# Designed miniproteins, single chains: the designs that were tried, part 101

Each design is a single chain, and the fold is of that chain. pLDDT is the mean over its residues in the fold that is shown.

## One batch from the design tools (miniprotein)

Design m3500
Fold by ESMFold2-Fast:
Structure m3500 (fold): chain A 99 residues (1-99)
Amino acid sequence: MKKLTEQEKKGVEEIEKLLDENPEARAAFDRMKAAIEERTGVKVESAEDLLKLARESKDPKTRRLFHAYLEALIALKNGTITPEEAVAFFDAELAEIDS
């Protein structure tokens, strides 16, 4: 298993802080988590676990979904999208992968 870089660790810490401090961001996280767990059968326990899954997933479609989830969380953390927009973005990626 490959270790996280220092930049990846900082990103995880920032996302975890957002989820702790912002209930709407947490709700968006939980919705995307439920959708990806249903689609992939893989449980996501934390932002650190999500980053590892995005990096280590062997299936290209599964890896793309974990990357989309991570990108939505990063954009939400940076204030570039709303929680509702994050969920909508992820749902669109999920639909495209099944096409």
Scores: mean pLDDT 77

Design m3501
Fold by ESMFold2-Fast:
Structure m3501 (fold): chain A 70 residues (1-70)
Amino acid sequence: MSSELAKQLEEGKKEVEEAKARGDVGKLLEALNNIGRITFQALKAGDTELAEKGWKVAVEAAKALRELRA
C-alpha cells in the first residue's frame, strides 16, 4: 500500500539532502512543503508508518532551514 507515496517520500528526502548541500533555502522550503503534503496523504491513506517517516524527514529539513538562516 502507498508504494507511490513511499517513492515520493524517498525523492523528497533526496531533495532535502541536495538543498542542504547547496545551502539553497528556497529549494529546502520547497522540499519541506512537498514532504508535508506527502505525509498528509499518507495519514489520509492510513499509512501511519510512512506518515511517521515523513514527519521525521520534515523535522530534519526544518532544522537544516534554521541552521542556514543563522
Scores: mean pLDDT 80

Design m3502
Fold by ESMFold2-Fast:
Structure m3502 (fold): chain A 66 residues (1-66)
Amino acid sequence: SLEDQIQALLDQAVRQTDPEERIRLLDEAIKLLDELIAQETDPERVAMLRDLRQYLRAVREELEAQ
């Protein structure tokens, strides 16, 4: 599932020590998360997924600023 793929990418990003590779994995996870949000019809789930997306984007921006 998209959710399982996103979780696997996030697990890889947490274990990754190279900032460029972490950014790449986060970008891939965010892309899949956007696809999941587009398919989700439950407003509460959409809100939770959007919060997760905002958090991941913030982490990515912090890594890029370093």
Scores: mean pLDDT 86

Design m3503
Fold by ESMFold2-Fast:
Structure m3503 (fold): chain A 63 residues (1-63)
Amino acid sequence: MPTYLSKEEVIELVRELSKELGLSEAQTREAMERALRLWDLAHQEGLDKESIEAIARAVVEEA
């Protein structure tokens, strides 16, 4: 993989985005679970940091 984000970095990103969007603690937890599942898939596909950040934002918006 040319670019790699750690699981902790994805969790922190989702937490910050959830705070910006005013999500509840329960919604934030659901978004984190979805983002971690998508992160695993993105890791297999070799997606770059920007693509992973876009996925995290989309998950938070849909939470």
Scores: mean pLDDT 72

Design m3504
Fold by ESMFold2-Fast:
Structure m3504 (fold): chain A 80 residues (1-80)
Amino acid sequence: RLEITPAMSRLFRSLGLSPAELAERLGISVADASKLLNPRPGDTVRLPESVVVPALKLLMERLNLDFAEAHERLGTLGLP
C-alpha cells in the first residue's frame, strides 16, 4: 500500500470528482477514493497497476495535459 502524500491528494482533488466518481473512473473502492481526496495523517491506499491508464486519461481530460505531461505527473507520485 502507498502512503497518501499531500501532492497525491492535491492532484486527485484538482480533477473535481466526487469520491464515488473517482472510485468508478479508477476502478478502486469508494473508501480508497475518499482517502485520496481527504486523507488523514498516515492513511494508505492500494493503487494497483490497473489504475495507471484510467488516471492518465483523467489527467488528460480534466487538466488538459498531453500524455507525456500526465505520465510525468503520475511518475512523480511513485505510481507504477
Scores: mean pLDDT 78

Design m3505
Fold by ESMFold2-Fast:
Structure m3505 (fold): chain A 76 residues (1-76)
Amino acid sequence: MAELILEAIRLDPRNLGLLAGALGVSKSTVSKWYRETGSFIEALERGIRELAEKGVMSKEEGQRTIEESRKIYEEL
Protein backbone atom coordinates (compact mmCIF):
# COMPACT_ATOMS: atom_id res chain seq x y z
CA MET A 1 0.00 0.00 0.00
CA ALA A 2 2.61 2.60 1.03
CA GLU A 3 4.73 1.80 -2.07
CA LEU A 4 1.70 2.31 -4.36
CA ILE A 5 1.04 5.74 -2.82
CA LEU A 6 4.69 6.82 -3.13
CA GLU A 7 4.86 5.50 -6.73
CA ALA A 8 1.69 7.44 -7.63
CA ILE A 9 3.02 10.78 -6.32
CA ARG A 10 6.44 10.21 -7.94
CA LEU A 11 4.70 9.53 -11.28
CA ASP A 12 2.26 12.48 -11.15
CA PRO A 13 2.04 14.35 -7.80
CA ARG A 14 -0.90 16.56 -8.89
CA ASN A 15 -3.06 13.87 -10.54
CA LEU A 16 -6.11 13.58 -8.27
CA GLY A 17 -7.37 10.44 -10.06
CA LEU A 18 -4.05 8.61 -9.69
CA LEU A 19 -3.80 9.60 -6.00
CA ALA A 20 -7.42 8.51 -5.41
CA GLY A 21 -6.67 5.10 -6.96
CA ALA A 22 -3.57 4.61 -4.80
CA LEU A 23 -5.55 5.59 -1.64
CA GLY A 24 -8.51 3.36 -2.60
CA VAL A 25 -11.02 6.25 -2.61
CA SER A 26 -12.98 8.14 -5.26
CA LYS A 27 -11.53 11.12 -7.16
CA SER A 28 -14.37 13.25 -5.70
CA THR A 29 -13.18 12.33 -2.16
CA VAL A 30 -9.60 13.48 -2.87
CA SER A 31 -10.98 16.63 -4.59
CA LYS A 32 -13.00 17.40 -1.45
CA TRP A 33 -9.91 16.96 0.77
CA TYR A 34 -7.92 19.21 -1.58
CA ARG A 35 -10.62 21.92 -1.40
CA GLU A 36 -10.73 21.69 2.43
CA THR A 37 -6.92 21.78 2.89
CA GLY A 38 -5.80 23.87 -0.11
CA SER A 39 -2.82 21.52 -0.53
CA PHE A 40 -2.13 18.23 -2.33
CA ILE A 41 0.18 17.05 0.46
CA GLU A 42 -2.37 17.83 3.19
CA ALA A 43 -5.12 16.05 1.21
CA LEU A 44 -2.80 13.04 0.77
CA GLU A 45 -1.92 13.04 4.50
CA ARG A 46 -5.64 12.91 5.34
CA GLY A 47 -6.06 9.89 3.04
CA ILE A 48 -3.04 8.10 4.51
CA ARG A 49 -4.30 8.71 8.07
CA GLU A 50 -7.70 7.26 7.10
CA LEU A 51 -6.00 4.12 5.72
CA ALA A 52 -4.11 3.73 9.03
CA GLU A 53 -7.35 4.22 11.02
CA LYS A 54 -9.05 1.50 8.92
CA GLY A 55 -6.14 -0.89 9.57
CA VAL A 56 -5.09 -1.02 5.89
CA MET A 57 -1.60 -0.03 7.10
CA SER A 58 0.03 0.35 10.51
CA LYS A 59 0.13 3.75 12.25
CA GLU A 60 3.94 3.73 11.91
CA GLU A 61 3.79 2.89 8.18
CA GLY A 62 1.24 5.69 7.67
CA GLN A 63 3.48 8.23 9.43
CA ARG A 64 6.54 7.13 7.40
CA THR A 65 4.53 7.37 4.16
CA ILE A 66 3.45 10.92 5.08
CA GLU A 67 7.08 11.94 5.79
CA GLU A 68 8.33 10.45 2.50
CA SER A 69 5.44 12.09 0.59
CA ARG A 70 6.33 15.50 2.08
CA LYS A 71 9.93 15.11 0.84
CA ILE A 72 8.70 14.39 -2.70
CA TYR A 73 6.40 17.45 -2.75
CA GLU A 74 9.20 19.66 -1.31
CA GLU A 75 11.39 18.69 -4.32
CA LEU A 76 8.82 20.00 -6.81
Scores: mean pLDDT 78

Design m3506
Fold by ESMFold2-Fast:
Structure m3506 (fold): chain A 77 residues (1-77)
Amino acid sequence: SLVDDLRRALNTDDSDLYQQLVQDYGTSRVRQAFNRLLQDLRDSLLSDPSLPDHLKPTVVSLNEIGLELTRELLESK
């Protein structure tokens, strides 16, 4: 799936796979898949009882930063 391929590209720093996914699916679909991936990661981290309460706002902020970075990266020339 697009989400699984995107997760693999992120874990391996595979810029060629990123370009291929953008060409095959388009920037908007890749961004939507990344948004869903970030939401899943956020919810997983926030449900972890070992995560200190003072770090929970940081997890939420990182989700927003990740979305902006993805937008800039995928829309860059």
Scores: mean pLDDT 69

Design m3507
Fold by ESMFold2-Fast:
Structure m3507 (fold): chain A 66 residues (1-66)
Amino acid sequence: ARRAASRLVDLVAEQGEISVDTAARILARDLGVSVQEARRAAQAYDKDGDGKLSALEALEAARALA
């Protein structure tokens, strides 16, 4: 959980935002959940519906899956 969240925050810091698809793959691998489950969590926290997550949204998605 903490490693996945840290990795997501690092990527968002480098890119400004991270895509829901990229976040879902990182969460699935690091938390041992399916990509579909991780993607649903990421989409649920994509409040703007733009297909991208802020650092806070990525952390909330990781927290929900852990």
Scores: mean pLDDT 72

Design m3508
Fold by ESMFold2-Fast:
Structure m3508 (fold): chain A 80 residues (1-80)
Amino acid sequence: SSRYEELLEYARRVAEGTELTDEAVDTVVRFVYELSEERGESLEVTKLMIKSTLRFLENLAIYTAEQVERLFARLRERAA
């Protein structure tokens, strides 16, 4: 959807100058988009969630898609 494309472009701009790979950014956008669609979140709230998630990953020195997927899997296990 056009909303997904806008979020992907936004996320890539936020990640500029960081060590985050394009694949890691794409993984974050997919995850946050799916969660936001389930919750009926606004575009602005979804952008804030993406920005916060990317900054959190940077603070943890998590830069690859595989590391991001591993972190999200652990967070899901702890929420269950």
Scores: mean pLDDT 84

Design m3509
Fold by ESMFold2-Fast:
Structure m3509 (fold): chain A 119 residues (1-119)
Amino acid sequence: MLDLSSEEARKILSRFLSIIDKDGNLSEEDLDEFFKKVDTDGDGKISYAEFKRALQNPKELVPDNPFLKDFKPLSDEEVDYLFNKLDVDGDGYIDYETFKHFFKENIFDSSEVLKKIHL
């Protein structure tokens, strides 16, 4: 388990958000597009391997995203942190419903994260 401060956790969440958000206004459509790009087999679930690949190679997934110009890929520990937060039931997969719920609970409710996407 990562021994992270709340500040480090916010930085990881902010970097994750910058992969998904292409225009500074995170929408449900942005979440849908990201999920579909990561879910390469179209089964409605993201495996750990698919998630890790997306976070460590985001420029291949969203090459035109301006927030990725100087982006450093997430470390294995940062990927593990995010995956464990999204894999709420511990089955080793992130389904689309769980993915959206995570953003409602952890991203849209965070005043510091909201400053980066809207405020």
Scores: mean pLDDT 67

Design m3510
Fold by ESMFold2-Fast:
Structure m3510 (fold): chain A 82 residues (1-82)
Amino acid sequence: GPTLFEKLLAAKSPEEVYELAKEILEKTKDYPDELQVGLALEMYRELVRAGKEDLAREALLKAVEDVHGKEVAERFEERIKK
C-alpha cells in the first residue's frame, strides 16, 4: 500500500495534511532539531511540487508546532518564507 508520505501528497484538505504530517513527524520527535526542520521542509517542498501549497502551509506549521514545539516550528516557518 502507499506510504504515509505518499498519502500526504494525495491529501485533499488542510485537515488531511495536518493528520498525516503529524503522524509522520511523531516518528521523528527524538531526532535532532536540524533534522526535524529538514524533514518538515522536505514535506513542504513535495506538497508545493504537487500544487498543494495552500493546503500545506498552515496545516504543516501546526503539525510541526504540536509535535516538535515552537522553536522547531519557527525555524521551519522562517525557511519556507525564503
Scores: mean pLDDT 83

Design m3511
Fold by ESMFold2-Fast:
Structure m3511 (fold): chain A 80 residues (1-80)
Amino acid sequence: SSKSQKITSGGSILSVTADTMDQQGDVQTSQQFIDMQQQIMSSTDDQAAVLSDQGITQAIQQMSQYDQDTQSQVQSIADS
């Protein structure tokens, strides 16, 4: 979905995912999500919505390697 409301949701999810990756010792992946969030903030609204949707998908995919509780927390934020 490329709806504009995804911009705010994407930013929150990418921030939480970056923090989680850093806490688990994956500082490189954490930095990649921080960079994605900055790119979203510097993009047009239409492009930012597309990038947010793609970022959310990548965040969920990265979290799929962790326990179910971590996955559920990220999904809950995505659904909020």
Scores: mean pLDDT 68

Design m3512
Fold by ESMFold2-Fast:
Structure m3512 (fold): chain A 74 residues (1-74)
Amino acid sequence: AVVEVKVTRLVLGKPGEVSEADVEVTNLGSEPVTVTLTLVVRDAAGNVLGSSTSEPQVIPAGATGRTRLFAKNK
């Protein structure tokens, strides 16, 4: 894989609250990469409570990009 993804913080909101995720993406390749991240929050039964998609982020070769994602829970 050209990129490594690490979740550094995860806060699951209650119904009607916002869930947050802090994510680091490390580009292990020799070329810049553009990444888009999607956060999907599910309950224990697999129902989608909320989702969001990040803006595209350019990560230079050997660099780590950091993104905070927010999803409002139903």
Scores: mean pLDDT 82

Design m3513
Fold by ESMFold2-Fast:
Parts: structure tokens; C-alpha cells; sequence
Structure m3513 (fold): chain A 84 residues (1-84)
């Protein structure tokens, strides 16, 4: 998935059993700076929806979803490019 700088991206993971998950978000900026955030999310009606606003200048956002046993069950990668 590719989005432009300053846009909002919505990522929905579907087909997940209801329950608790650990979401890891790794943001890699164009200058090589990396930020990692980990938080708990709860799947409701088989879905986890993440909204990313005001994305960094240019970089990559990697989202990884882990179940309660630590298994990777879903992932997405978003490429952020400068607006034309």
C-alpha cells in the first residue's frame, strides 16, 4: 500500500478470532530513523482497524499483529511517498 505524506491511512485486519492481540508498529523515516510502538488491541467482530494520521515525510510503516501465544497472524506494510 502506498500513501502520500500528510494523508490518513486506514488498515483493517479481518478474519481474526475475537480476543486480545499485540500490535507492533515500526516506522522507518527517510533519514533512517526508526520508531517502534507496541500496544494491545482487541478484535471485535473479527476485525482490528488501525488509523494512521499525519504520516511521516517519506518512509515505511510496518504493522505486525500477534496473537496471545506470540504467533504472527497478520501484517501490512505501508510505503509513504512525498505528494506530487
Amino acid sequence: MTVHTGETATVTFEGLPDGKYTVKVTITNRDGTKYTATFEAEAKDGKITLTLSDLPEVGTVKIEVYDEDGNLVASATIEVTEAP
Scores: mean pLDDT 74

Design m3514
Fold by ESMFold2-Fast:
Formats: sequence, C-alpha cells, structure tokens
Structure m3514 (fold): chain A 64 residues (1-64)
Amino acid sequence: STLVISREDLERIAKEVGVSVGQVSRAALALWANPQASDAEIARIAGISVGQARRVRRLVLELL
C-alpha cells in the first residue's frame, strides 16, 4: 500500500482547492518523495497552479 491518504481525503482536498483527485494524488506523492519540494515543483508535477500547489501542500501535510 503506497497510498497514505484516503480516497475521501483526496476528494475533499480536490473539491476545496478546485483541482482533480488525480492532481491531489500526484501532489501528495511528490511531497512524500521530497518534503522539501517547492510549491512550483509540486505545481509542475501535479499540473496545477503554484497557488493551488501551496493549498494542497498545507492540507496534505496536515493529514500526514
């Protein structure tokens, strides 16, 4: 099991930030692989804006 975040939590974060569940999942995996990754790096990996990446980071790290 490589998923550390529930489907329900991914869906909640996706709705709050205005991104897809797949984008939240990619952002979460990027943060798991490198907690030092910048908001710009997460945005690039997940295919979202830098502002959305910052919001996803905050919400994902609160769950981990």
Scores: mean pLDDT 81

Design m3515
Fold by ESMFold2-Fast:
Structure m3515 (fold): chain A 110 residues (1-110)
Amino acid sequence: MKDGEEGAEAARKEGNGDGGIDGGEGAAKAAINGAKQSKTSGGASGAMAGAIAAAGGYASKLSGFSDKETSEDAARGARGAAVGTRRGGGAKEDAEGAEKAAEGAEEAAK
């Protein structure tokens, strides 16, 4: 039902869980998991867009950027995905999932 929202919540939990996982990495993993579940249930455009944006931020971290910069990039991308989903006529739940992923990444950047 609220796969993107549950994914974003899991990101915050995972980011606080095992050592070395920051909020940006957790947000990316949860957004990807939320997108996978939404794809199976139908209606996944926003959650998928949020997952892609969060994954982009994580890829920046692997390229040698700081955790703060990675989280800021992930947050910016996920917020853009949420706005794009709303304007494109995507599901409200998908847009909310992407927005919650952005909030998790923004918290990690602070």
Scores: mean pLDDT 50

Design m3516
Fold by ESMFold2-Fast:
Structure m3516 (fold): chain A 79 residues (1-79)
Amino acid sequence: SPRGERSLELVKAWGEKEKAELDARFAARTAQRTSQLVAEGKRQGLSDEEIAAGVAQAAADTRREIDLEVSKKNLEKLR
């Protein structure tokens, strides 16, 4: 049976893995959205500042979306 210290190490390792998976999901979504926003903004003749603002907003929106997805998944497990 795992001792308290070993159990803490396992919980920490699982938390690090889940964080890495969420970080990878965020990176993938933000890379795709940034690429799209830059291409579309340049096509529309937006300034670099307007494009940068749009990218920053999209990154914030992406983080909120992932947080909501995690919350929903956790609520579905806690019936």
Scores: mean pLDDT 79

Design m3517
Fold by ESMFold2-Fast:
Structure m3517 (fold): chain A 70 residues (1-70)
Amino acid sequence: NYEEAVKLYQEAITNASNKREAAEAAFNLGNALKNLGRLNEAVFYYQEAQEGYQELGDLNGALTAARNIS
């Protein structure tokens, strides 16, 4: 259920205890929104994930998020 996943990942972002948890939750939220056809919202959260991964020096995470934006 992608609608339930959206709610859970939004809560995960709010409750994230570190930057990596926030970036991972944002990426997963982007995926759930994409599957619901909510493409503009999905792009927003992929961009949030990309920025988070860049700040962490996680090049693979940043590139994976970026691939979902284009």
Scores: mean pLDDT 86

Design m3518
Fold by ESMFold2-Fast:
Structure m3518 (fold): chain A 82 residues (1-82)
Amino acid sequence: DIDELVRELAEALAKGDTDSAEKLATELIEKVKSLIEDPEEASKAQYAIADAVALARLKAAEGASAEELYEELSRFVHELLE
């Protein structure tokens, strides 16, 4: 479930667990790509998610909560699937 992956990713980012965050980000990218029929759009989504995760990591370093990161990442991923 994408929402579960996003929640786990947000928790890992908030805790500064880099290894778990990288693994969960990879799983999220693969799942989102599997839902996009066009290979070019799937590739764009991969880079967009990687950038969003990098921004979320920066926000986590500045004290953003897992809840805030979950809401931002969830909204972003849902927009990619429109």
Scores: mean pLDDT 84

Design m3519
Fold by ESMFold2-Fast:
Structure m3519 (fold): chain A 79 residues (1-79)
Amino acid sequence: MREEVLRELAALEAALKAEVAALIEEKGLDDPETQRRIRELTLEALRRAAELVLRYGSAEEQADARAYLAKLDALEAEE
C-alpha cells in the first residue's frame, strides 16, 4: 500500500483506541451501553479500513478486503 494509506490506517487505529479508552474510563467495560458503543465504533473503523484497502491496496489486498466487507454485511443483515 501507499505510505499515505498506511498513515491513514494508523490514525484510524489510534482514534479508535482513544475513543474506546475514554468510554471504558467513563462507564467501565461491564456497562452494556459502553459495550454496544465500542462494538459500533469497532465495526465503523473496520469498514473504513477495508474501504481504504479497496481504493489503494494490491489486487490480493483488495480481494481480502472485499471478502471481509461481505462478511460484515452478512453479520449486519442478521441484526
Scores: mean pLDDT 76

Design m3520
Fold by ESMFold2-Fast:
Structure m3520 (fold): chain A 64 residues (1-64)
Amino acid sequence: ASEVRIRLKFGVFRTVARQNPESTLSLADLGALVGLNPDELSYIVQHADELAQTPDAPLSVLNE
């Protein structure tokens, strides 16, 4: 996936995590719900500081 696609998925992940603060799902499970594969999740973890500036994205982005 391109960096732009990863950033969009991360924005959606942040939105889902914020809306579900009491979720019992792991980071990996939450990532899977927004369509992040393990490689994309690893990229996000490695570039967390850079991606922290990524704007929040609505769930509708995943339906494109």
Scores: mean pLDDT 61

Design m3521
Fold by ESMFold2-Fast:
Structure m3521 (fold): chain A 105 residues (1-105)
Amino acid sequence: MPSAGSTVVSFTAPKAGTYRVTVRVVSGAAPVTVAVSDAEGRLLLLAEVAPGGSASVDVALPAGDHTLTVLGWSASAAPATVEVTVSDANGNVLASATVTLEPVP
């Protein structure tokens, strides 16, 4: 059986500019595929990430409130944990969330 999990990350961008979304597989026994989409359903990041690895994307955003949907899945039934971080151009963290992958039928 595969494993899967999802979360929603909400944050406020204080200024229009470039923001970084980073996904990191902090625990797991197998690679995890991570998809990050915006509120309009536009795919921002799709990456296969090994345990202990990370992937990131830079996104141009206007000032105001934003919501990202994060989906993780793996061919392995082993539980996995993915951390999602949103930071500004100076590396200041604006939001973080955790996706827990659990076995699915």
Scores: mean pLDDT 84

Design m3522
Fold by ESMFold2-Fast:
Structure m3522 (fold): chain A 91 residues (1-91)
Amino acid sequence: SMEEEAIKKAEEALRRLAAEEPELRPAAELVLEALKSNDEEAGKKLREVFQIASAEGLERLAEAMEEVRESKKVAKVYAGLYSLYELKKDQ
């Protein structure tokens, strides 16, 4: 399905980001888990990402998924990450 292909592309982008910026690996792995989880579990994973990632890290994680947000699941995770980025940059 288009959704499964979009999720796979998001996973590939996140793994590439973690390889290029190893300091983001723990946060990227939580975002990968969020993409494979139901909405409740995804929300919990994104709250963990907020605790461990910098504002810049949250922005980089969101950017990695921007091209594939055609999937509802990817779009929700992207929107969540961007909302957390906006909250954190103002602190």
Scores: mean pLDDT 82

Design m3523
Fold by ESMFold2-Fast:
Structure m3523 (fold): chain A 81 residues (1-81)
Amino acid sequence: EKEKLKEEINKYKKKADEYVQQARDFSDQALKYIEEAKKNPEKREEFVKKAFDYLFQATRYSVQAVEYKKKADELKKKLEE
């Protein structure tokens, strides 16, 4: 049914947007820890490790966002056929 397909498209678009926002938030935290590493040389290694952990999480969420965007686009193409 077209209505159910539209609902699924909207659900995947919403999830993609949520994952984009989470990726941005984690990326911002990573940048914050990089700046802390520059200001505090004695704790540089600790802050750099935290920055890499946040960058890894940001990358994970970015991949999730791309996957949900692709799912939404595929369903939209199917709806228009």
Scores: mean pLDDT 85

Design m3524
Fold by ESMFold2-Fast:
Structure m3524 (fold): chain A 96 residues (1-96)
Amino acid sequence: MPVTLPDGTVVNSSEEIAEHFIELLEELGVELSEEEREKILNMDENSEITIRLPNGIELGYPFAYTAAVISKKRNFIPKSEEELMKMIQEEIKEEL
């Protein structure tokens, strides 16, 4: 089932989600090891993957993916989970 992200990107598979997530993290300056890339490419709904953002925040998937999408759209990296939740609420208000 296709999923539309806050930036308007449509992803049609878990593989497309994983590839897009990797691209977003690299664009934000996150250096991914081969092991981290493999974990993302093989992730499922039960996978506990923790990603460290460039500002030092560690987020679990799917919050890390949401943070990456919003950060790219706004050219801003949230400093905490609280700030991320505020940004998500603001995005919902803009889309509505």
Scores: mean pLDDT 67

Design m3525
Fold by ESMFold2-Fast:
Structure m3525 (fold): chain A 86 residues (1-86)
Amino acid sequence: DPLLRARYPQPSLDDVRALLETWKLEGVDLERLAEDESVNPLIRRLARAMLALRRREGSQAEIARRYGLSRGTVSLLRRFLEELEA
């Protein structure tokens, strides 16, 4: 959605994959990251979306809309959470 991208800077899917691989190797405190105003706003938005997915706070489409993320990005976050919980 062009309007969504104009309102929120969209990370590339490759950048999201690289970040998720780093989080998989190093571990991630999503709760801390979501609340830390010193962290990059894109990274905070990804962390908040992942917490919403983990807590089942809505559908993937609703979470994508709420946090200004593409459906592709939210799909990657969902798969990462499934891998992390396995």
Scores: mean pLDDT 76

Design m3526
Fold by ESMFold2-Fast:
Structure m3526 (fold): chain A 77 residues (1-77)
Amino acid sequence: MEKIKPEEILDYLLKKAKDGEGVDPISGRPLVGKVVEVTLNSGETFWANVNEIAKWLLSENPKSPVSGKPIDVKNFK
């Protein structure tokens, strides 16, 4: 997967978004509204709010919310 441009990340994620319940591991807050399943290059997966994923991907040196290691994203579902 080619690296998505910052301005295109939110629109791309919204096209994949589903309604979800639970807790966002990026923010630790409840999942509300539109959520996406994220698959990391490590093979780890998690569900998070679209806005939190976009903010996380735009941060310097994003880390896996599962392992805490520096990561890259493989795909979104």
Scores: mean pLDDT 65

Design m3527
Fold by ESMFold2-Fast:
Structure m3527 (fold): chain A 55 residues (1-55)
Amino acid sequence: SDTLINQANQYQQNAQTYGAQGQQAVSDGDYDTAGQYGQQMADYTIQATSLINQI
């Protein structure tokens, strides 16, 4: 389904955005914020993978 592909792509983009924000937080020495962004990245990655497996 094109709808599932588009949703999975959106989740992957969200994961990449949070991953980049997490790396920036690490560079700034803000490890608590980095951990929170890392969790958001992981959650969106899992959601994207779940949708891809339904295609």
Scores: mean pLDDT 85

Design m3528
Fold by ESMFold2-Fast:
Structure m3528 (fold): chain A 107 residues (1-107)
Amino acid sequence: SEAAKAARERLKAQVDGLPDPELREAFRKFIDALSDEALEAIGRGAKTLSPQAREDLIKAAREYLEPALRRQAEAAGMRLTSPLEVSVEVDADGNVVLVFRGEWEPV
């Protein structure tokens, strides 16, 4: 859909601002893995996310983002000890922000 395409392009533009090239690539793969329904819901704002759209986001984050985050943590002498948690927020400018949280400990 056109709404999903617009949301995808906006998210990719936000990702291009990330300083880490490995994380940028992981986020691009994540965005490309999202369903049109999830992208349309994100485009309408976080309050319109269905449970199915949230599950889709979590699944894609686990598949594409968790390996990159684990690799970065291991390089810093840390490891992920909890499941990766994903939340979606809307900033003051109306942009959808993806927030990722996990518990880490020294190796």
Scores: mean pLDDT 74

Design m3529
Fold by ESMFold2-Fast:
Structure m3529 (fold): chain A 59 residues (1-59)
Amino acid sequence: SDVKVGQVLEGIIVNMKEDEKKGLIVTIQTQDKKYYDVLILKKDMDKVKVGDKVEVTVL
């Protein structure tokens, strides 16, 4: 049940927190009911909202 590096996670954005210096921190909930925080750069923050389905690659 552990996430492996290079794994693609599908999830829904359940929370967003704006940071004036760094950009946008989004919390995604995966189908396994786990939560992951991902940093979105300021230039891309207009492209995401709560309720969006996103894919993230674990690096």
Scores: mean pLDDT 72

Design m3530
Fold by ESMFold2-Fast:
Structure m3530 (fold): chain A 77 residues (1-77)
Amino acid sequence: ALERARAAIEQARALLGQGDYEGARRAADQALRLTPPSDLELRAEALGLRGMALEGLGKYEEARRDYQRAAELALEV
């Protein structure tokens, strides 16, 4: 379960590096679905990656929302 979430995060990261923003967004969506609600660190990472993919797609408002959510999760202890 967690290994699949981490694999999806690494896939999103690789696709971002290749400029495949739509692929990266889908991989980040998959990572969020596979990540347990209690794993705030992994959810924040997936949201940040989706935000970067959305910026690449020109979806700046959606990217801003994902970055804001990631920051909120990072502030929880």
Scores: mean pLDDT 85

Design m3531
Fold by ESMFold2-Fast:
Structure m3531 (fold): chain A 88 residues (1-88)
Amino acid sequence: SSERKKALDIVVAELLMISMIINSEKFKDVESALTDGKAAIDKAKKAGLDEAEKLIKKAIENVNNPEVLKQLKKELEKVKEEKKKKEE
C-alpha cells in the first residue's frame, strides 16, 4: 500500500542519514557522507516534503563537519522552496 511504502521510505531515509552523520566525522569520508545524505534526502522526498524537511533539520543538529553542514543547509533551502511552490 502507499502508506506502507511511505513508512518504508522514511525508515530507509533515517538509516541513510545515520550513516551520513557517522561518515561526516572524518574529512576523508566527506564524499561518502554527501552521497549517503543525498540518497537519504531523495528517499525522504518520496515520503513527502515535510518528512524531507524534518530529516534534514535533524541531520543539521547532529552533524559536526562544516562541509556536510553547508550541503545540508542548501538541501533544506531547496525543500523549503519546493514546499512553498506547492502551497501556491
Scores: mean pLDDT 77

Design m3532
Fold by ESMFold2-Fast:
Structure m3532 (fold): chain A 73 residues (1-73)
Amino acid sequence: MEEFRETALAGGMAPEGAEHFARLAVTDPEAFRRAVRTVLLSKDVPEAEVEEVLALFDTDPLGLLRRVAAALA
């Protein structure tokens, strides 16, 4: 949880958003995946890239969060 919060903050997220996103990632991974998909699609990220980013959740969840934070900045 702490690493997720720090990663989101380093990516430029507001403190409240970083805390919420970090909590969601550890307490409700399915809701986190849905939120990430919705955010990336709203920023016109291609579906293929969204699926690639979501696949990182199982292998590199901090890398996934860095990409999401960068997209929201």
Scores: mean pLDDT 70

Design m3533
Fold by ESMFold2-Fast:
Structure m3533 (fold): chain A 93 residues (1-93)
Amino acid sequence: SLTVQLLPIEVTPGKPALVRSIMTLPKPADHVSAQFIDSATGEPVGPVKIEQLGPTTYLASVEVPNDRVLDVEVHAYALVDGQEQVKTAKVAP
């Protein structure tokens, strides 16, 4: 099954905020995607970049303007052997 870890948001005055999540699977996926959702508005923040860090480990990341308080959830999706996996993760603000 898909495991998702939302990393602490990196917030530095004068720099874009960095939102990152690690996604891990028991075997390589046919497709991996992720969406970061602003918990206050329910709206997606993007664009999201997906990088493969290892055979079954992926990084989703997005840079967002550091002009507001960010509380985000990651909604991760993977397709493995025709089975869809969806997981949500949140870090407390």
Scores: mean pLDDT 77

Design m3534
Fold by ESMFold2-Fast:
Structure m3534 (fold): chain A 88 residues (1-88)
Amino acid sequence: SVKILEGEGELTVTYADGTVKTYKGEVRIRITDDAVYLTFKDKETGEVISLKADSVEIEGDTITLTNATDENGNPVTATVKLKDVKER
């Protein structure tokens, strides 16, 4: 089965070099039986961040990606704090 969560929020990504970036905008999370795909669009810059993960942990308004990687396959730590979320 495929589950899609869409909403407004903040994405915090910690890269392998220790750099932390925070984005504010719109998130789409596609949860499949095999993997999780996250797309985030920063409202200020228009930058699109794409992450892949093994799974997600949902705690209140916070979604944490487990074993996430960036578009180049580099490990990252990623957490989304949602303002509002809709299942599509």
Scores: mean pLDDT 84

